# Designed miniproteins, single chains, continued (4), part 80

Each design is a single chain, and the fold is of that chain. pLDDT is the mean over its residues in the fold that is shown.

## One batch from the design tools (miniprotein)

Design m14959
Fold by ESMFold2-Fast:
Structure m14959 (fold): chain A 114 residues (1-114)
Amino acid sequence: SIEERIERIKEELRKLGVKAVAYRVSKDQKPEDLEVVEMTPEELARALREGIAPGTLYVVTDKGPLTEEEKKRVAELVKEYIDALNEQARAAGLPPLREGDVVVLETEPLPFTT
């Protein structure tokens, strides 16, 4: 199911130490072309208020800095998540995510959201 796919994606992100990701949707964006920027929960909260840059994937981690290989895996998982959200929207008769829409995925509660 779509719900099982989303839970699998969250679990794989947790294994990488990823607590949250934020991404501004672009239809022509390839995962390998995404700039992965690691930040604190407080910095992510600020970025969400001030606006997320296109072509950038914002990541909060608890295991320290990601390797280049781990960054690529995070980008792939975020693309799978966007695809799952679009499938869920279609099943509900809703439009897919649009260019410029901001997607936030939290694997666990962040300090600024509790």
Scores: mean pLDDT 79

Design m14960
Fold by ESMFold2-Fast:
Structure m14960 (fold): chain A 78 residues (1-78)
Amino acid sequence: MSDQIRSMMMRGTDMMMSSSSDDSSQMMQRFSQNGTSLARSDPSTRPSIIDGMRYGAQRGDPSTSQIFTDGMQRVQSV
C-alpha cells in the first residue's frame, strides 16, 4: 500500500509539472501542505511522502523545486 501512495504522488507531481503554470504551482504547494499534514497524522506515511516530494523537487522548475524542498523540510521537522 505504501508503494501505491509513492507511485500516485510521483505520477501526480509529474502531471502537474508538465503544466508549469501559476495554477500548477499553487496546486503543488497545496499538495505539499496536504502531504505534510498526512505525515503528521500518520508518521508511517512519512518516507513515501518525502520520496514523492524529493521526486518533485528534482524534476520541477526552480519555483516548484523550492516548494517541494520546503515541504520535505517540514515533514522531516515534525
Scores: mean pLDDT 68

Design m14961
Fold by ESMFold2-Fast:
Structure m14961 (fold): chain A 70 residues (1-70)
Amino acid sequence: MSEEELRKALENAEKAIEEAEKNRDLTVAQVVLHELKELLEEAKKLGNEELIKRAEELIQRAVDVIKKLK
């Protein structure tokens, strides 16, 4: 995965988390959390600290949304 593809994937994941929170969609929030964990692994392979931090931030947000919806 390229850096540009990863940035776009993280942006799409952020929007998906926001929609899952608004719609109270636990299933979508769980799917996005799984995808974000894979994106974090890709960010670590690239060694890009900004993308690693972004992925970790979005993972935390997804976890918070899931906790709120339970």
Scores: mean pLDDT 85

Design m14962
Fold by ESMFold2-Fast:
Structure m14962 (fold): chain A 57 residues (1-57)
Amino acid sequence: MKKEEILKEVIAILRERGLSIHPQELIDFAKSQGLTDAEAQVITSEALSKYIAEQRK
């Protein structure tokens, strides 16, 4: 899966489960898709920022 697709999936998980999900679950998901720990952390942070911005509308 491409990094953009993984980011999209992480955002979808956040929309479904909200902020009650542990960040480690999102990181573990991204890593399961072939990302390194560092890449998974970056994508999770980006997804959280985008999700929070969407919720503020």
Scores: mean pLDDT 79

Design m14963
Fold by ESMFold2-Fast:
Structure m14963 (fold): chain A 71 residues (1-71)
Amino acid sequence: SERLLKEIEKLIEEGRYEEALSFALMAATIAEKAGDYESAARFYKLAARAAEKLGELELAKELREKAEELA
């Protein structure tokens, strides 16, 4: 949902990167299982941003690639 996307973005803005990554991955998985690939792609992009902020560069790359496949 748009609200959940904004809540995860707020976690990133607040520097709460571990929480942002966790929630974004959970939301992406739920959206994928529901067949909502557009929402899943958006959540994977947020997860990639959080991973990048954590210095998890390889994870961030994989999550960005996953988002591109689904969009």
Scores: mean pLDDT 88

Design m14964
Fold by ESMFold2-Fast:
Structure m14964 (fold): chain A 84 residues (1-84)
Amino acid sequence: SLMERLRAFLQEMHKVLQTHETFTVQEAKDIIDELAEKYDLPELARIAHELIDQYQKETGKTTLTREEFRLIVLLAVERYLASL
């Protein structure tokens, strides 16, 4: 089910977030793409990419902290669920 795939995505994402304190914008996008492909969540990946691009344009930063990346993922999930 969609909710089972989304839960599995978030659980694995949480584990990945624990591996580093910072992520480059490209690393964050690659991680999202890999896990979204694994759990068949392409629209979630699209929304997350848009949020990362917006963050980069607004801040000029090329890296995300673990906390910033986590918040972007959670916001992407919230927007994805609201679109259903």
Scores: mean pLDDT 91

Design m14965
Fold by ESMFold2-Fast:
Structure m14965 (fold): chain A 64 residues (1-64)
Amino acid sequence: PPLSTAVATVPPGDRSAEYYEKQGAWYFSQGKYDEAIYAFNRALALDPNNEAARRLLEEAKKAK
């Protein structure tokens, strides 16, 4: 349509890729690498193009 209606399919308040990325980053900062890896895997399952989640996943695996 000529009017881009901006139907942003924002997730209904739980478990977006961004949410899991944030959770993973928090676990990573706490040194909880297993939990971080789990969260980043969930983020990548929702958004395979999430570069931040992918990089942090590799860092968490390496840091463990």
Scores: mean pLDDT 73

Design m14966
Fold by ESMFold2-Fast:
Structure m14966 (fold): chain A 76 residues (1-76)
Amino acid sequence: MSGEEVLARFLEAERLEAAGDLEGALRLYEQLAREAPGTPIAVEALRKAGELARRLGDDARAERYFEEARAMEEAM
């Protein structure tokens, strides 16, 4: 995926979050992190996914996203 496509998908996820579609936003953030690993945007996407998972009541999944974000940032 190009850097322009990565940014566009991140902005789409932010738009869904702003519109109250937390589940849709979480799915896009998680997909972006898998498709563009090792980028600053992917690290931020995992952090956003963690916060959204927590807001949806899935604390266990939120902690996994935060751990993935930390591991990815450390590997960069």
Scores: mean pLDDT 83

Design m14967
Fold by ESMFold2-Fast:
Structure m14967 (fold): chain A 75 residues (1-75)
Amino acid sequence: MSREEIEEFIERLAAGIAALAPHFSAEVVRQFALREIEELEKEGLDPELARRLKEAVRRHASDPEAFRRAALEAL
């Protein structure tokens, strides 16, 4: 999986978090984001990078922009 594909995934995931955050609890948004990363792991995302992305979700699930910045820094 290329860096560009992972960056595109991060942008889409941040947009998904932003769309869900006004309507759902932080825990529901977090579970959504973690599931999306787990699906990408099945498609061949590096396990160490997946771990770092999941940590960004756990720290920033209530703030889509903070998540986006932390996730991109993890690359």
Scores: mean pLDDT 85

Design m14968
Fold by ESMFold2-Fast:
Structure m14968 (fold): chain A 86 residues (1-86)
Amino acid sequence: SLDDILRAIGLVLRAIGLEFDAEMAIKEKKYEEAAELYREAAELYSEAADLYEKNGDTEMAEKLRKRAEELREKAKEAEEKARELK
């Protein structure tokens, strides 16, 4: 539905904001905070992908799922850096 697509767009915009916050946290060496922000952004992209897939946009869903996977990888890298500092 149109409502699902508008919700998906809202989730993507929120995820983009969290990615920006995560990048700022990395720059400030706040690796644990960055890892959590990347994970939250990935979850929002995955939820948006499910909404696009439900509404027949499998191409956009796959693109968003790939982005979510990339962010989960960045979260793991940030978490590893946080552990190295302990």
Scores: mean pLDDT 90

Design m14969
Fold by ESMFold2-Fast:
Structure m14969 (fold): chain A 70 residues (1-70)
Amino acid sequence: SELKEEAIRLAKEGLKAYAAGNLEEAEKLFTRAAELLREAGLSDEEADRLLLEGTEDLAKELIEKKRKEA
């Protein structure tokens, strides 16, 4: 599942870009990740679940950082 692995990698880069305030880059990265999952034959529901699970640890780190900054 090279496409799934690449999509998760791109989604992680997208989260980092989003956290850095680079919304334009984040959108491009998330769009490419979604394209790869579509090419892999995943439904939208399956794709959302995979990306959520694949980015969970990074998302938790970013949320904790933002909470401390608030």
Scores: mean pLDDT 82

Design m14970
Fold by ESMFold2-Fast:
Structure m14970 (fold): chain A 71 residues (1-71)
Amino acid sequence: SHMEKQKELDELYEKVRELIEELRPKATPGQQKVLDRLLEMAERAYEKGNLDALKRILETVEKMKEQIEKE
């Protein structure tokens, strides 16, 4: 339903934002630029109600977390 989709959208967007903010202090300047780009993409996807885009962005940020935490 519309309400279920909106809740999932809100939860995904907040998760992306929280993860990016967690990673910022650990990231190199180059990685920070990529995180900024991903945050911009997440904001646009959220504004458009694009759940599939937000899910893909979250997966990308989670992959970046693995790379950053290995350093």
Scores: mean pLDDT 86

Design m14971
Fold by ESMFold2-Fast:
Structure m14971 (fold): chain A 73 residues (1-73)
Amino acid sequence: RAEEIRALGEKGDPEYVEPLIKALHDPDPEVRLAAAVALGNIGDERAIEPLKEALSDPDPRVRVAARYALDKI
């Protein structure tokens, strides 16, 4: 789940950007955290607005990951 999402980011495949954007809305904060990190690693501009929304996430770890991901893009 979260581990699989991190692996998608490590591969850097732009085909995974849309599934990862969907994962930013997952009810599990570990999944949202992994998605934010993965989107930052891919560096695709399509993730910019979804990651800005994640800056308001209720989990502080997700907010930190989204900020760091935006800095990479």
Scores: mean pLDDT 77

Design m14972
Fold by ESMFold2-Fast:
Structure m14972 (fold): chain A 73 residues (1-73)
Amino acid sequence: AEAEARRLIEEAERLLREAVEAAAAGNAEEALALARRALELLLEALELLGEPGLDEIRAAAEAYLARAAAQLA
């Protein structure tokens, strides 16, 4: 579980970085898709670890999604 959770977190961090870069480039749909995928991986990792902290992760992810959505508007 630990090694699996670590892999998921690392992958999610990479996807979030790519999402920010896509949003900055004006690729709002790509940014939203990448951010959504990253959120799914982070939530899966937290479930594997049995950790609280979902509110902070959710808030951060929502902020990124809101920024990406603003690029579309």
Scores: mean pLDDT 74

Design m14973
Fold by ESMFold2-Fast:
Structure m14973 (fold): chain A 75 residues (1-75)
Amino acid sequence: SKEEEIQKFFEKMNKLLEELKKAVEAGDYETAQKKGNEIIDLFNKYKDKLSPEELKKAQKIIGEVIKLMQEARAK
């Protein structure tokens, strides 16, 4: 169902975000960039299927991804 698809989307987003955070903490900035790009690609694929509330939630995740990728690039 659409609801199950959106739930799996957020589960994947959060898993990739956790992997991104671990890569940044480990100083693995190449992996961090790859994980950040995967999250952005996943968001772009699903953004048209999201309710306004779900879109706002997903945008908060994207904001955190951008911040983490900027921090990774600064080091």
Scores: mean pLDDT 84

Design m14974
Fold by ESMFold2-Fast:
Structure m14974 (fold): chain A 68 residues (1-68)
Amino acid sequence: DELVKEAEQLIEEAKKAVENGDLKTAEELLEKAEELVLQIKDREKYQELMLKIAEVRVKIFQEKVRKE
């Protein structure tokens, strides 16, 4: 439960960083969130959080492509 809450918070902070154009901070926040999610033994929570991380990573990729 604590890992789930912390990972959710980091994912939301990463989304805000993407919206602010801070892609570096967003990537660092997602990396930390993924490290926490890998410790979650609940399969359903693991899958849910990994999907949320993937969604934010797609947004980061799209923003990087536009800047390059």
Scores: mean pLDDT 82

Design m14975
Fold by ESMFold2-Fast:
Structure m14975 (fold): chain A 66 residues (1-66)
Amino acid sequence: GGSAAASAAGGAALAGGSREAAKRAQDYWMQGNSKKAAEYAARAAESAGLSKEKAEEGFRQALDGG
């Protein structure tokens, strides 16, 4: 589960979203702060023009079903 979340944050950065937000999401995930990691990952995806709701759903699916 955890590696999928980290990959999703990296993918958002590569998709042209906020690299700073994606990096913060990764940093928080490595610190064990999954709530802040999810929030920053969603922000990075939103910066790429992706819906926050769709980004959150995709993130949850990545954690659950890999």
Scores: mean pLDDT 64

Design m14976
Fold by ESMFold2-Fast:
Structure m14976 (fold): chain A 81 residues (1-81)
Amino acid sequence: SPEAARAAAEAALAAAREAIESARRAAATGDAATQRAAAELLEGVARGLEDLAALHPGEREALEAAAAEARAEAERLRAAV
């Protein structure tokens, strides 16, 4: 249903925001292995958001924007190692 799709998208967006902030904290205080693990987590988050965007065209723009942010953060973490 449209309501279920919106609820799923909102939950995914909130989880993605928390994952990005957690990755930033881990990168600031962690070693290279922690930074790589954080990048891998964000790459997974981006893929999940892209999959949801394909299934929920009404929420696609917000999900794709969040996926792009997660991917950009993962790339920054990868470049730092």
Scores: mean pLDDT 83

Design m14977
Fold by ESMFold2-Fast:
Structure m14977 (fold): chain A 61 residues (1-61)
Amino acid sequence: DKLWELVYKESKKMVPEEKLKEFEEEFEKIKEESKELPLEKQIGRLLRLIGFALDLELAAR
């Protein structure tokens, strides 16, 4: 899904290097859990991942 790839690529740009593994583990977990969900619910999960990436960026400040 191009939407998941886009969110992953953009989120990686903002996540600090030391937090990338934590972000990648959460991303893969949520992606796997969401693959059978309707698109509307997948969007909700993607927004959660963007929020997580922001939290990791803020925690590094």
Scores: mean pLDDT 79

Design m14978
Fold by ESMFold2-Fast:
Structure m14978 (fold): chain A 72 residues (1-72)
Amino acid sequence: MTEEEKLVNTEVALRLLAAAAHDGLISVEDVRKAVESHFGKEVADRVEKAVRDGNLQEALKIITEAADKKLA
């Protein structure tokens, strides 16, 4: 698998985790830890806030933008 394919798969997985936390299937803390391990604390803090605010669209946007920055 290429590094680009790995990054795309990571983005998809993190977006799925954010959606699962929004639906109450997993904890917001689990999503934050996953995002922090791949994109760092700043991105993780922003995603956590968006999920806690109930703004799934913003959380997904933050994850997509973080992945796009790594591809550039």
Scores: mean pLDDT 83

Design m14979
Fold by ESMFold2-Fast:
Structure m14979 (fold): chain A 80 residues (1-80)
Amino acid sequence: SEEVEQIALVLNEASIKAFTEKNSKTVSLSLIEKVADELGLSPELKKKLKKLALEASKGKKTLSIDEIKEMLEKAVKEES
């Protein structure tokens, strides 16, 4: 779906920025939110993305590549 494609684009862009700007293999929740805002995601889609990120992080402030993959898999499944 277009929503899953937009979520994937945000997660990919945030991962690239974390690596290039901070030499980090983990992505902060705040960076995901910032990239979603920069890419112009709808308020509803930003809310969905934030919920997925909070669930995948399990109380941490950063997400690993494996946790980002779990977010994408869950987003695809929730599409029905």
Scores: mean pLDDT 80

Design m14980
Fold by ESMFold2-Fast:
Formats: structure tokens, sequence, C-alpha cells
Structure m14980 (fold): chain A 79 residues (1-79)
């Protein structure tokens, strides 16, 4: 796999919020949980989706951690 770029603290907070929720979240729910504007949260989610760390449901528009995103967080918590 290509090496994942270092995540910003905000991007890491988005991944943790998704892990803690344990369910698909909308952009606004993620923004509220992390303390970001919806526009800022949407930009971070697009970058995380491009990196394969989150998936988006095409019907609901909700985001959830990918298996790679869960593995990334587990590796960070172990380090």
Amino acid sequence: MAPLPPLTPRELAVLRALAEAGRPLSVREIAERVGLSPGTASRHLRRLEAAGLVGRDAISGRYELSPAGRAYLAALEAA
C-alpha cells in the first residue's frame, strides 16, 4: 500500500469521532462532534475518503470508518 500521509490533529479527531459513534454520521454531525464548520469537516472528509480511511454511503451521504481507517487508529493507539 502507498504510505499514508501524516494526518492533521483535526483529521485524526474526525476519525476518532467516527470510531466513538460506531455508526455512519452526516457531515453536520461530524462537524458538531469535532467543533468544526460543516464546510471544514467536508474538506477533511474528502481528503480522508481519498486516502481510503473513510467511506461514504452514496444514498444517505453519511460517512463511516473504512477497515483501513480502523487499522490506522489502532496503530496510533498502540504507538
Scores: mean pLDDT 79

Design m14981
Fold by ESMFold2-Fast:
Structure m14981 (fold): chain A 65 residues (1-65)
Amino acid sequence: SELEERKVRMEAAKLMDEASRKLNQEQLSELQGYFAKLFAKSKTADEKREAVEETRAKMEELLKK
């Protein structure tokens, strides 16, 4: 639904905003590239939510370095 797509877009925006505050420029660029690839192949709202969650996990791995 349009509402679910809007929620996913809002979640993605929040994640990227959070990442921009926590990561350096190189890490942020890597995360943005990772997200773009996952999100581009996502067709359903559920797949897009999975892409956001996978990207969050990637952010956590980058923060450990």
Scores: mean pLDDT 83

Design m14982
Fold by ESMFold2-Fast:
Structure m14982 (fold): chain A 70 residues (1-70)
Amino acid sequence: AVEQLSGLALAALTQSEEQKKQALKEAEEALASDLSSLPNPEEIREALERAKKALEAALAGDLEKAREIA
């Protein structure tokens, strides 16, 4: 799950701006949801937070920072 979220963030960095915005929206919705029903909710939250920050950096045009965060 965590490695899949990191892979999704990296894949999103190579996608169109619209796809990056969609991925960011999905990460924000996941962070706002109740993660307590998932295994290792804190680890998943941290992975989603990193994915969100990486996508925000990529959308701002800072691909190096996005890669460092992801």
Scores: mean pLDDT 69

Design m14983
Fold by ESMFold2-Fast:
Order: structure tokens, then C-alpha cells, then sequence
Structure m14983 (fold): chain A 60 residues (1-60)
């Protein structure tokens, strides 16, 4: 693995962790009846996953 590939994989993993946090926040907001906050976290999670996928593609 090159240093550049390692850096891209680490960055992708960080985006995946951020996405997971936003999904958990969305679930909590839905349980509390806050649909607007839940939808915002879901959108942010989706965007973060797309960034992670792009970085993973570059690392391959």
C-alpha cells in the first residue's frame, strides 16, 4: 500500500464514521418526534457516504 492510498483509506474511514454518527442522530431525532432534524442528519449521512465512496475508488 502506498502512503497516498493509506491516506485516502483513512479519510474514507473518517467520513464513514461521521456518516454513522449522523445516522444515529437521525434515529434519536425520529424517536423524539423531530422529523426536520432527522431528515437533515439523513441527508448529511448520505453525502458523507458518497464522499467516502469517491475516496475508496481513488484508493483502488
Amino acid sequence: MTPEQFDLEVEAALYEIKAAIHRLAAERARKQGNTEVAEQHEKESDELIKKAEELRAKAA
Scores: mean pLDDT 85

Design m14984
Fold by ESMFold2-Fast:
Structure m14984 (fold): chain A 62 residues (1-62)
Amino acid sequence: SEEDEKKARESARRLSEELDAGVKLLATAVNSVSDLKSGKISEEEREERVREAAREYDEVLA
């Protein structure tokens, strides 16, 4: 039905947003390790970037 289709689309949109947020968190974690290894950032800056990305991820899931 049209109602079921609307609910399915909304569920798919929410799942897509959660997956996108998860991918962004993972990318930030991977890129921060790469930047640390190349000497672009300190370990403290890496931890801060991951912490901020995790906070943003938690906000999407809330």
Scores: mean pLDDT 84

Design m14985
Fold by ESMFold2-Fast:
Structure m14985 (fold): chain A 68 residues (1-68)
Amino acid sequence: VEEEIKKLEEEIKKDPNNAEAWRRLGVAYAEAGELDKAISAFLKAYKLNPNDQEILDAMRAALRAARA
């Protein structure tokens, strides 16, 4: 998970408008238990690509994990 986060951070550093990288970073942060960072990453991805249902589904999953 930490290794995945590092790779995604490097991808975002190269292309900060990559909505897919932000979405994957959100998932990785949620898996690491860093829910605040996960939500921030998902919001960034959603702002870049608001028609992406996968971003909305990932955000829902992260919020469900926080409440469970």
Scores: mean pLDDT 75

Design m14986
Fold by ESMFold2-Fast:
Structure m14986 (fold): chain A 89 residues (1-89)
Amino acid sequence: RDQLEQQLRQLQQRLDDLTRRALAVIERLRQQGRFDEADELWDLLLQAQAEVSQAEVYFQKGDYDSAQQSLQQAQQLLDELEARIAALE
């Protein structure tokens, strides 16, 4: 329980950091006319945000098993988002 709460806080902070980086990259890609790459990165960002939000909702409801599963999915999406950002920076 306490471990899961700490993981969710770290996940939220990581999402905030990656959101700022992703938005800067998306703006640059759009300025370069690379709209398909910008849209792909934006879609991935939205998916990551949704999964992090879902993990938090499950945790608040006391559904810790579902929260843990959503947290694992969110971690995978954030890892993919970070790799995509790094490749485009």
Scores: mean pLDDT 87

Design m14987
Fold by ESMFold2-Fast:
Structure m14987 (fold): chain A 58 residues (1-58)
Amino acid sequence: GADEAVLAGIVGGATCGESGVSKEECLSKVVDELKKEGYSDEDINLAVEGAKVGLDSS
């Protein structure tokens, strides 16, 4: 659901940020992974916002 998507985004963004990958590349990876897991476009958009928070916190 939305809460799980946001958490996955935050964790994915933070982990990707620590690897030295660009913000745009990290956001792309989060979107691709959640699409594979069957999340809705709305939940994926929430996860992208979570990933931005994760990246900014790393």
Scores: mean pLDDT 78

Design m14988
Fold by ESMFold2-Fast:
Structure m14988 (fold): chain A 71 residues (1-71)
Amino acid sequence: KAKELVEEGRKAFEEGDYEKAIDYLAEALALDPRNKEALELLAEVEEELAKQGLEEAKKAAEELREAVEAL
């Protein structure tokens, strides 16, 4: 379920595994594109990636947001 994927994504984010966090968020948003918790976590991931200057992971998060907004 989307909620479980968001919980796994948050855990990965807290552990610093941004790629895994984005992957879990992509799965959650594929199941429920309007999932508030998933969208809020995606915003938190985007902010942290921008703060750390991680360009490749930031691009992946941005592409996921654009895909969701295009729906």
Scores: mean pLDDT 80

Design m14989
Fold by ESMFold2-Fast:
Structure m14989 (fold): chain A 97 residues (1-97)
Amino acid sequence: TEKAKETIRAAADRLAEAAGRSEDLDVEILLTLGVMGLAVELIALDNGADPVEVLATAAELLAKTLEKLRELGAPQEILDTVEASLARLERTREELE
């Protein structure tokens, strides 16, 4: 559904903005890889993939990104941004079930 696309696009935009504000190259790279992974899921939706499965995959991607960012000691503002995006993906998935 359109709601899944909007939620994933919003997550990608917020991660891209966080990457642009990062002064740590490793943090910037991890956020950029997250954005690219979310873009792949948007392409999957455009090709008829199940929105619930796509949102689950996007949430798993952000959960792994968040874990790696915590390991790197990323700033709390960046961690909060990824956590909020993950929560929105999970909420949208529940609404579509």
Scores: mean pLDDT 87

Design m14990
Fold by ESMFold2-Fast:
Structure m14990 (fold): chain A 107 residues (1-107)
Amino acid sequence: MEKAKEIAERAVQAAAEAYARSHGDLTAFASALKKVAQEDPEVDKLEVLEGKVTYAVDADGRPVLRIEAVLKVIVNGKEYIIKVVAEADLRTGEARVLKVEELDKLP
């Protein structure tokens, strides 16, 4: 469980940064996710089940992309469904993860 949440958080943060810096390139998003999964030998599979991107303004008035992703993460043969919410700053391309939640079922 802890490992699945950690990998999902790192993958979505990297993907959000790649997406923001590439000005909305889904190939950059997918490549960043794949790279994070490939760097960990305990991760058998990482799959995006659902993704949602919205334009928002953060608490400081900065334009951000809010990314909500539901991922299937398989770690040592065990399947986890993890929801990650992240925000990426459109000016800097820096992302932060706001929420990581394990789901019992697909939403």
Scores: mean pLDDT 79

Design m14991
Fold by ESMFold2-Fast:
Structure m14991 (fold): chain A 86 residues (1-86)
Amino acid sequence: ASAEERYRALLATWRDLTLPDAVRQLLDIAKQAIKEDSPASFLERLAFDLESLIPFLKNLGMDDLAEEAEKLREEVKKKIEELKAK
């Protein structure tokens, strides 16, 4: 399945997952999206989702997941800039 297909499935089942499991799936989807050269619009959506989750994870004491999300958010942003460069 493509990263976008996995993302749609994750959104449909998000409420049925524990927060750590949902976040780990989102991180894997973001890693796949970078490797697959997913559209910049989708990468921008992933960057937004990661940015929004980071303070929430830190507030819950999930510092390791928050740190991984921060690193991946920066990788996604870098990929967006590379794709926007001609």
Scores: mean pLDDT 84

Design m14992
Fold by ESMFold2-Fast:
Structure m14992 (fold): chain A 75 residues (1-75)
Amino acid sequence: MDKLVAEAHKKLAEGDKADKEGDLESAYKHYQEARDLYRKAAELAEREGDDFTAGVYEVAASVLSVVAKKVEKKL
């Protein structure tokens, strides 16, 4: 789980950098990768019975889905 969260944070940072630089294709790709990693982290936390941590990562994934859709509309 910790490795998935660290990778999700890295992809989110890469997405934010690409968005600021106007590279919308890279931003969209990285935001989707971060979203998928947070979803995997949430599934692992839920499987371990940590519903609170699962909820936190599910919210993060949902926010990234909205951010990715906003970037996609500009593509």
Scores: mean pLDDT 84

Design m14993
Fold by ESMFold2-Fast:
Structure m14993 (fold): chain A 65 residues (1-65)
Amino acid sequence: GSEAAREIGVIFAEALALGEATDGVLTPEQREAIAKRLKEEHGIEPTDEVLARVEALARGVAAVT
């Protein structure tokens, strides 16, 4: 559905930002900040699976940047 597509888009945007700023490694502070934004601004539950997906995608971005 449209909500799932929007969630994927948000996860991808966070991954791009993380990959550009770092090697795609989440510090505890970055994990907390991303989790807070996902929950409060986008209504996405910040599960370990969601955060792991952001980190994996961010590492992919960092590898090609």
Scores: mean pLDDT 73

Design m14995
Fold by ESMFold2-Fast:
Structure m14995 (fold): chain A 60 residues (1-60)
Amino acid sequence: GPLLEELMRITGVSREAVLNLIEWLKEGMPEEVLKQLLMKEAGLSEEQAERAVKLLKELL
């Protein structure tokens, strides 16, 4: 869907990786930890990581 496509565009990661991030949030991973992982591993800016986390929450 459009939110998943936007997440893939922002993060540069695969659909499967986005789905894994959603599952981690469902399992109780703190948003700040996920934001830091996106910045470190995917090379996102803080603004991009904040937007990505917000979109991931919309898919929950």
Scores: mean pLDDT 81

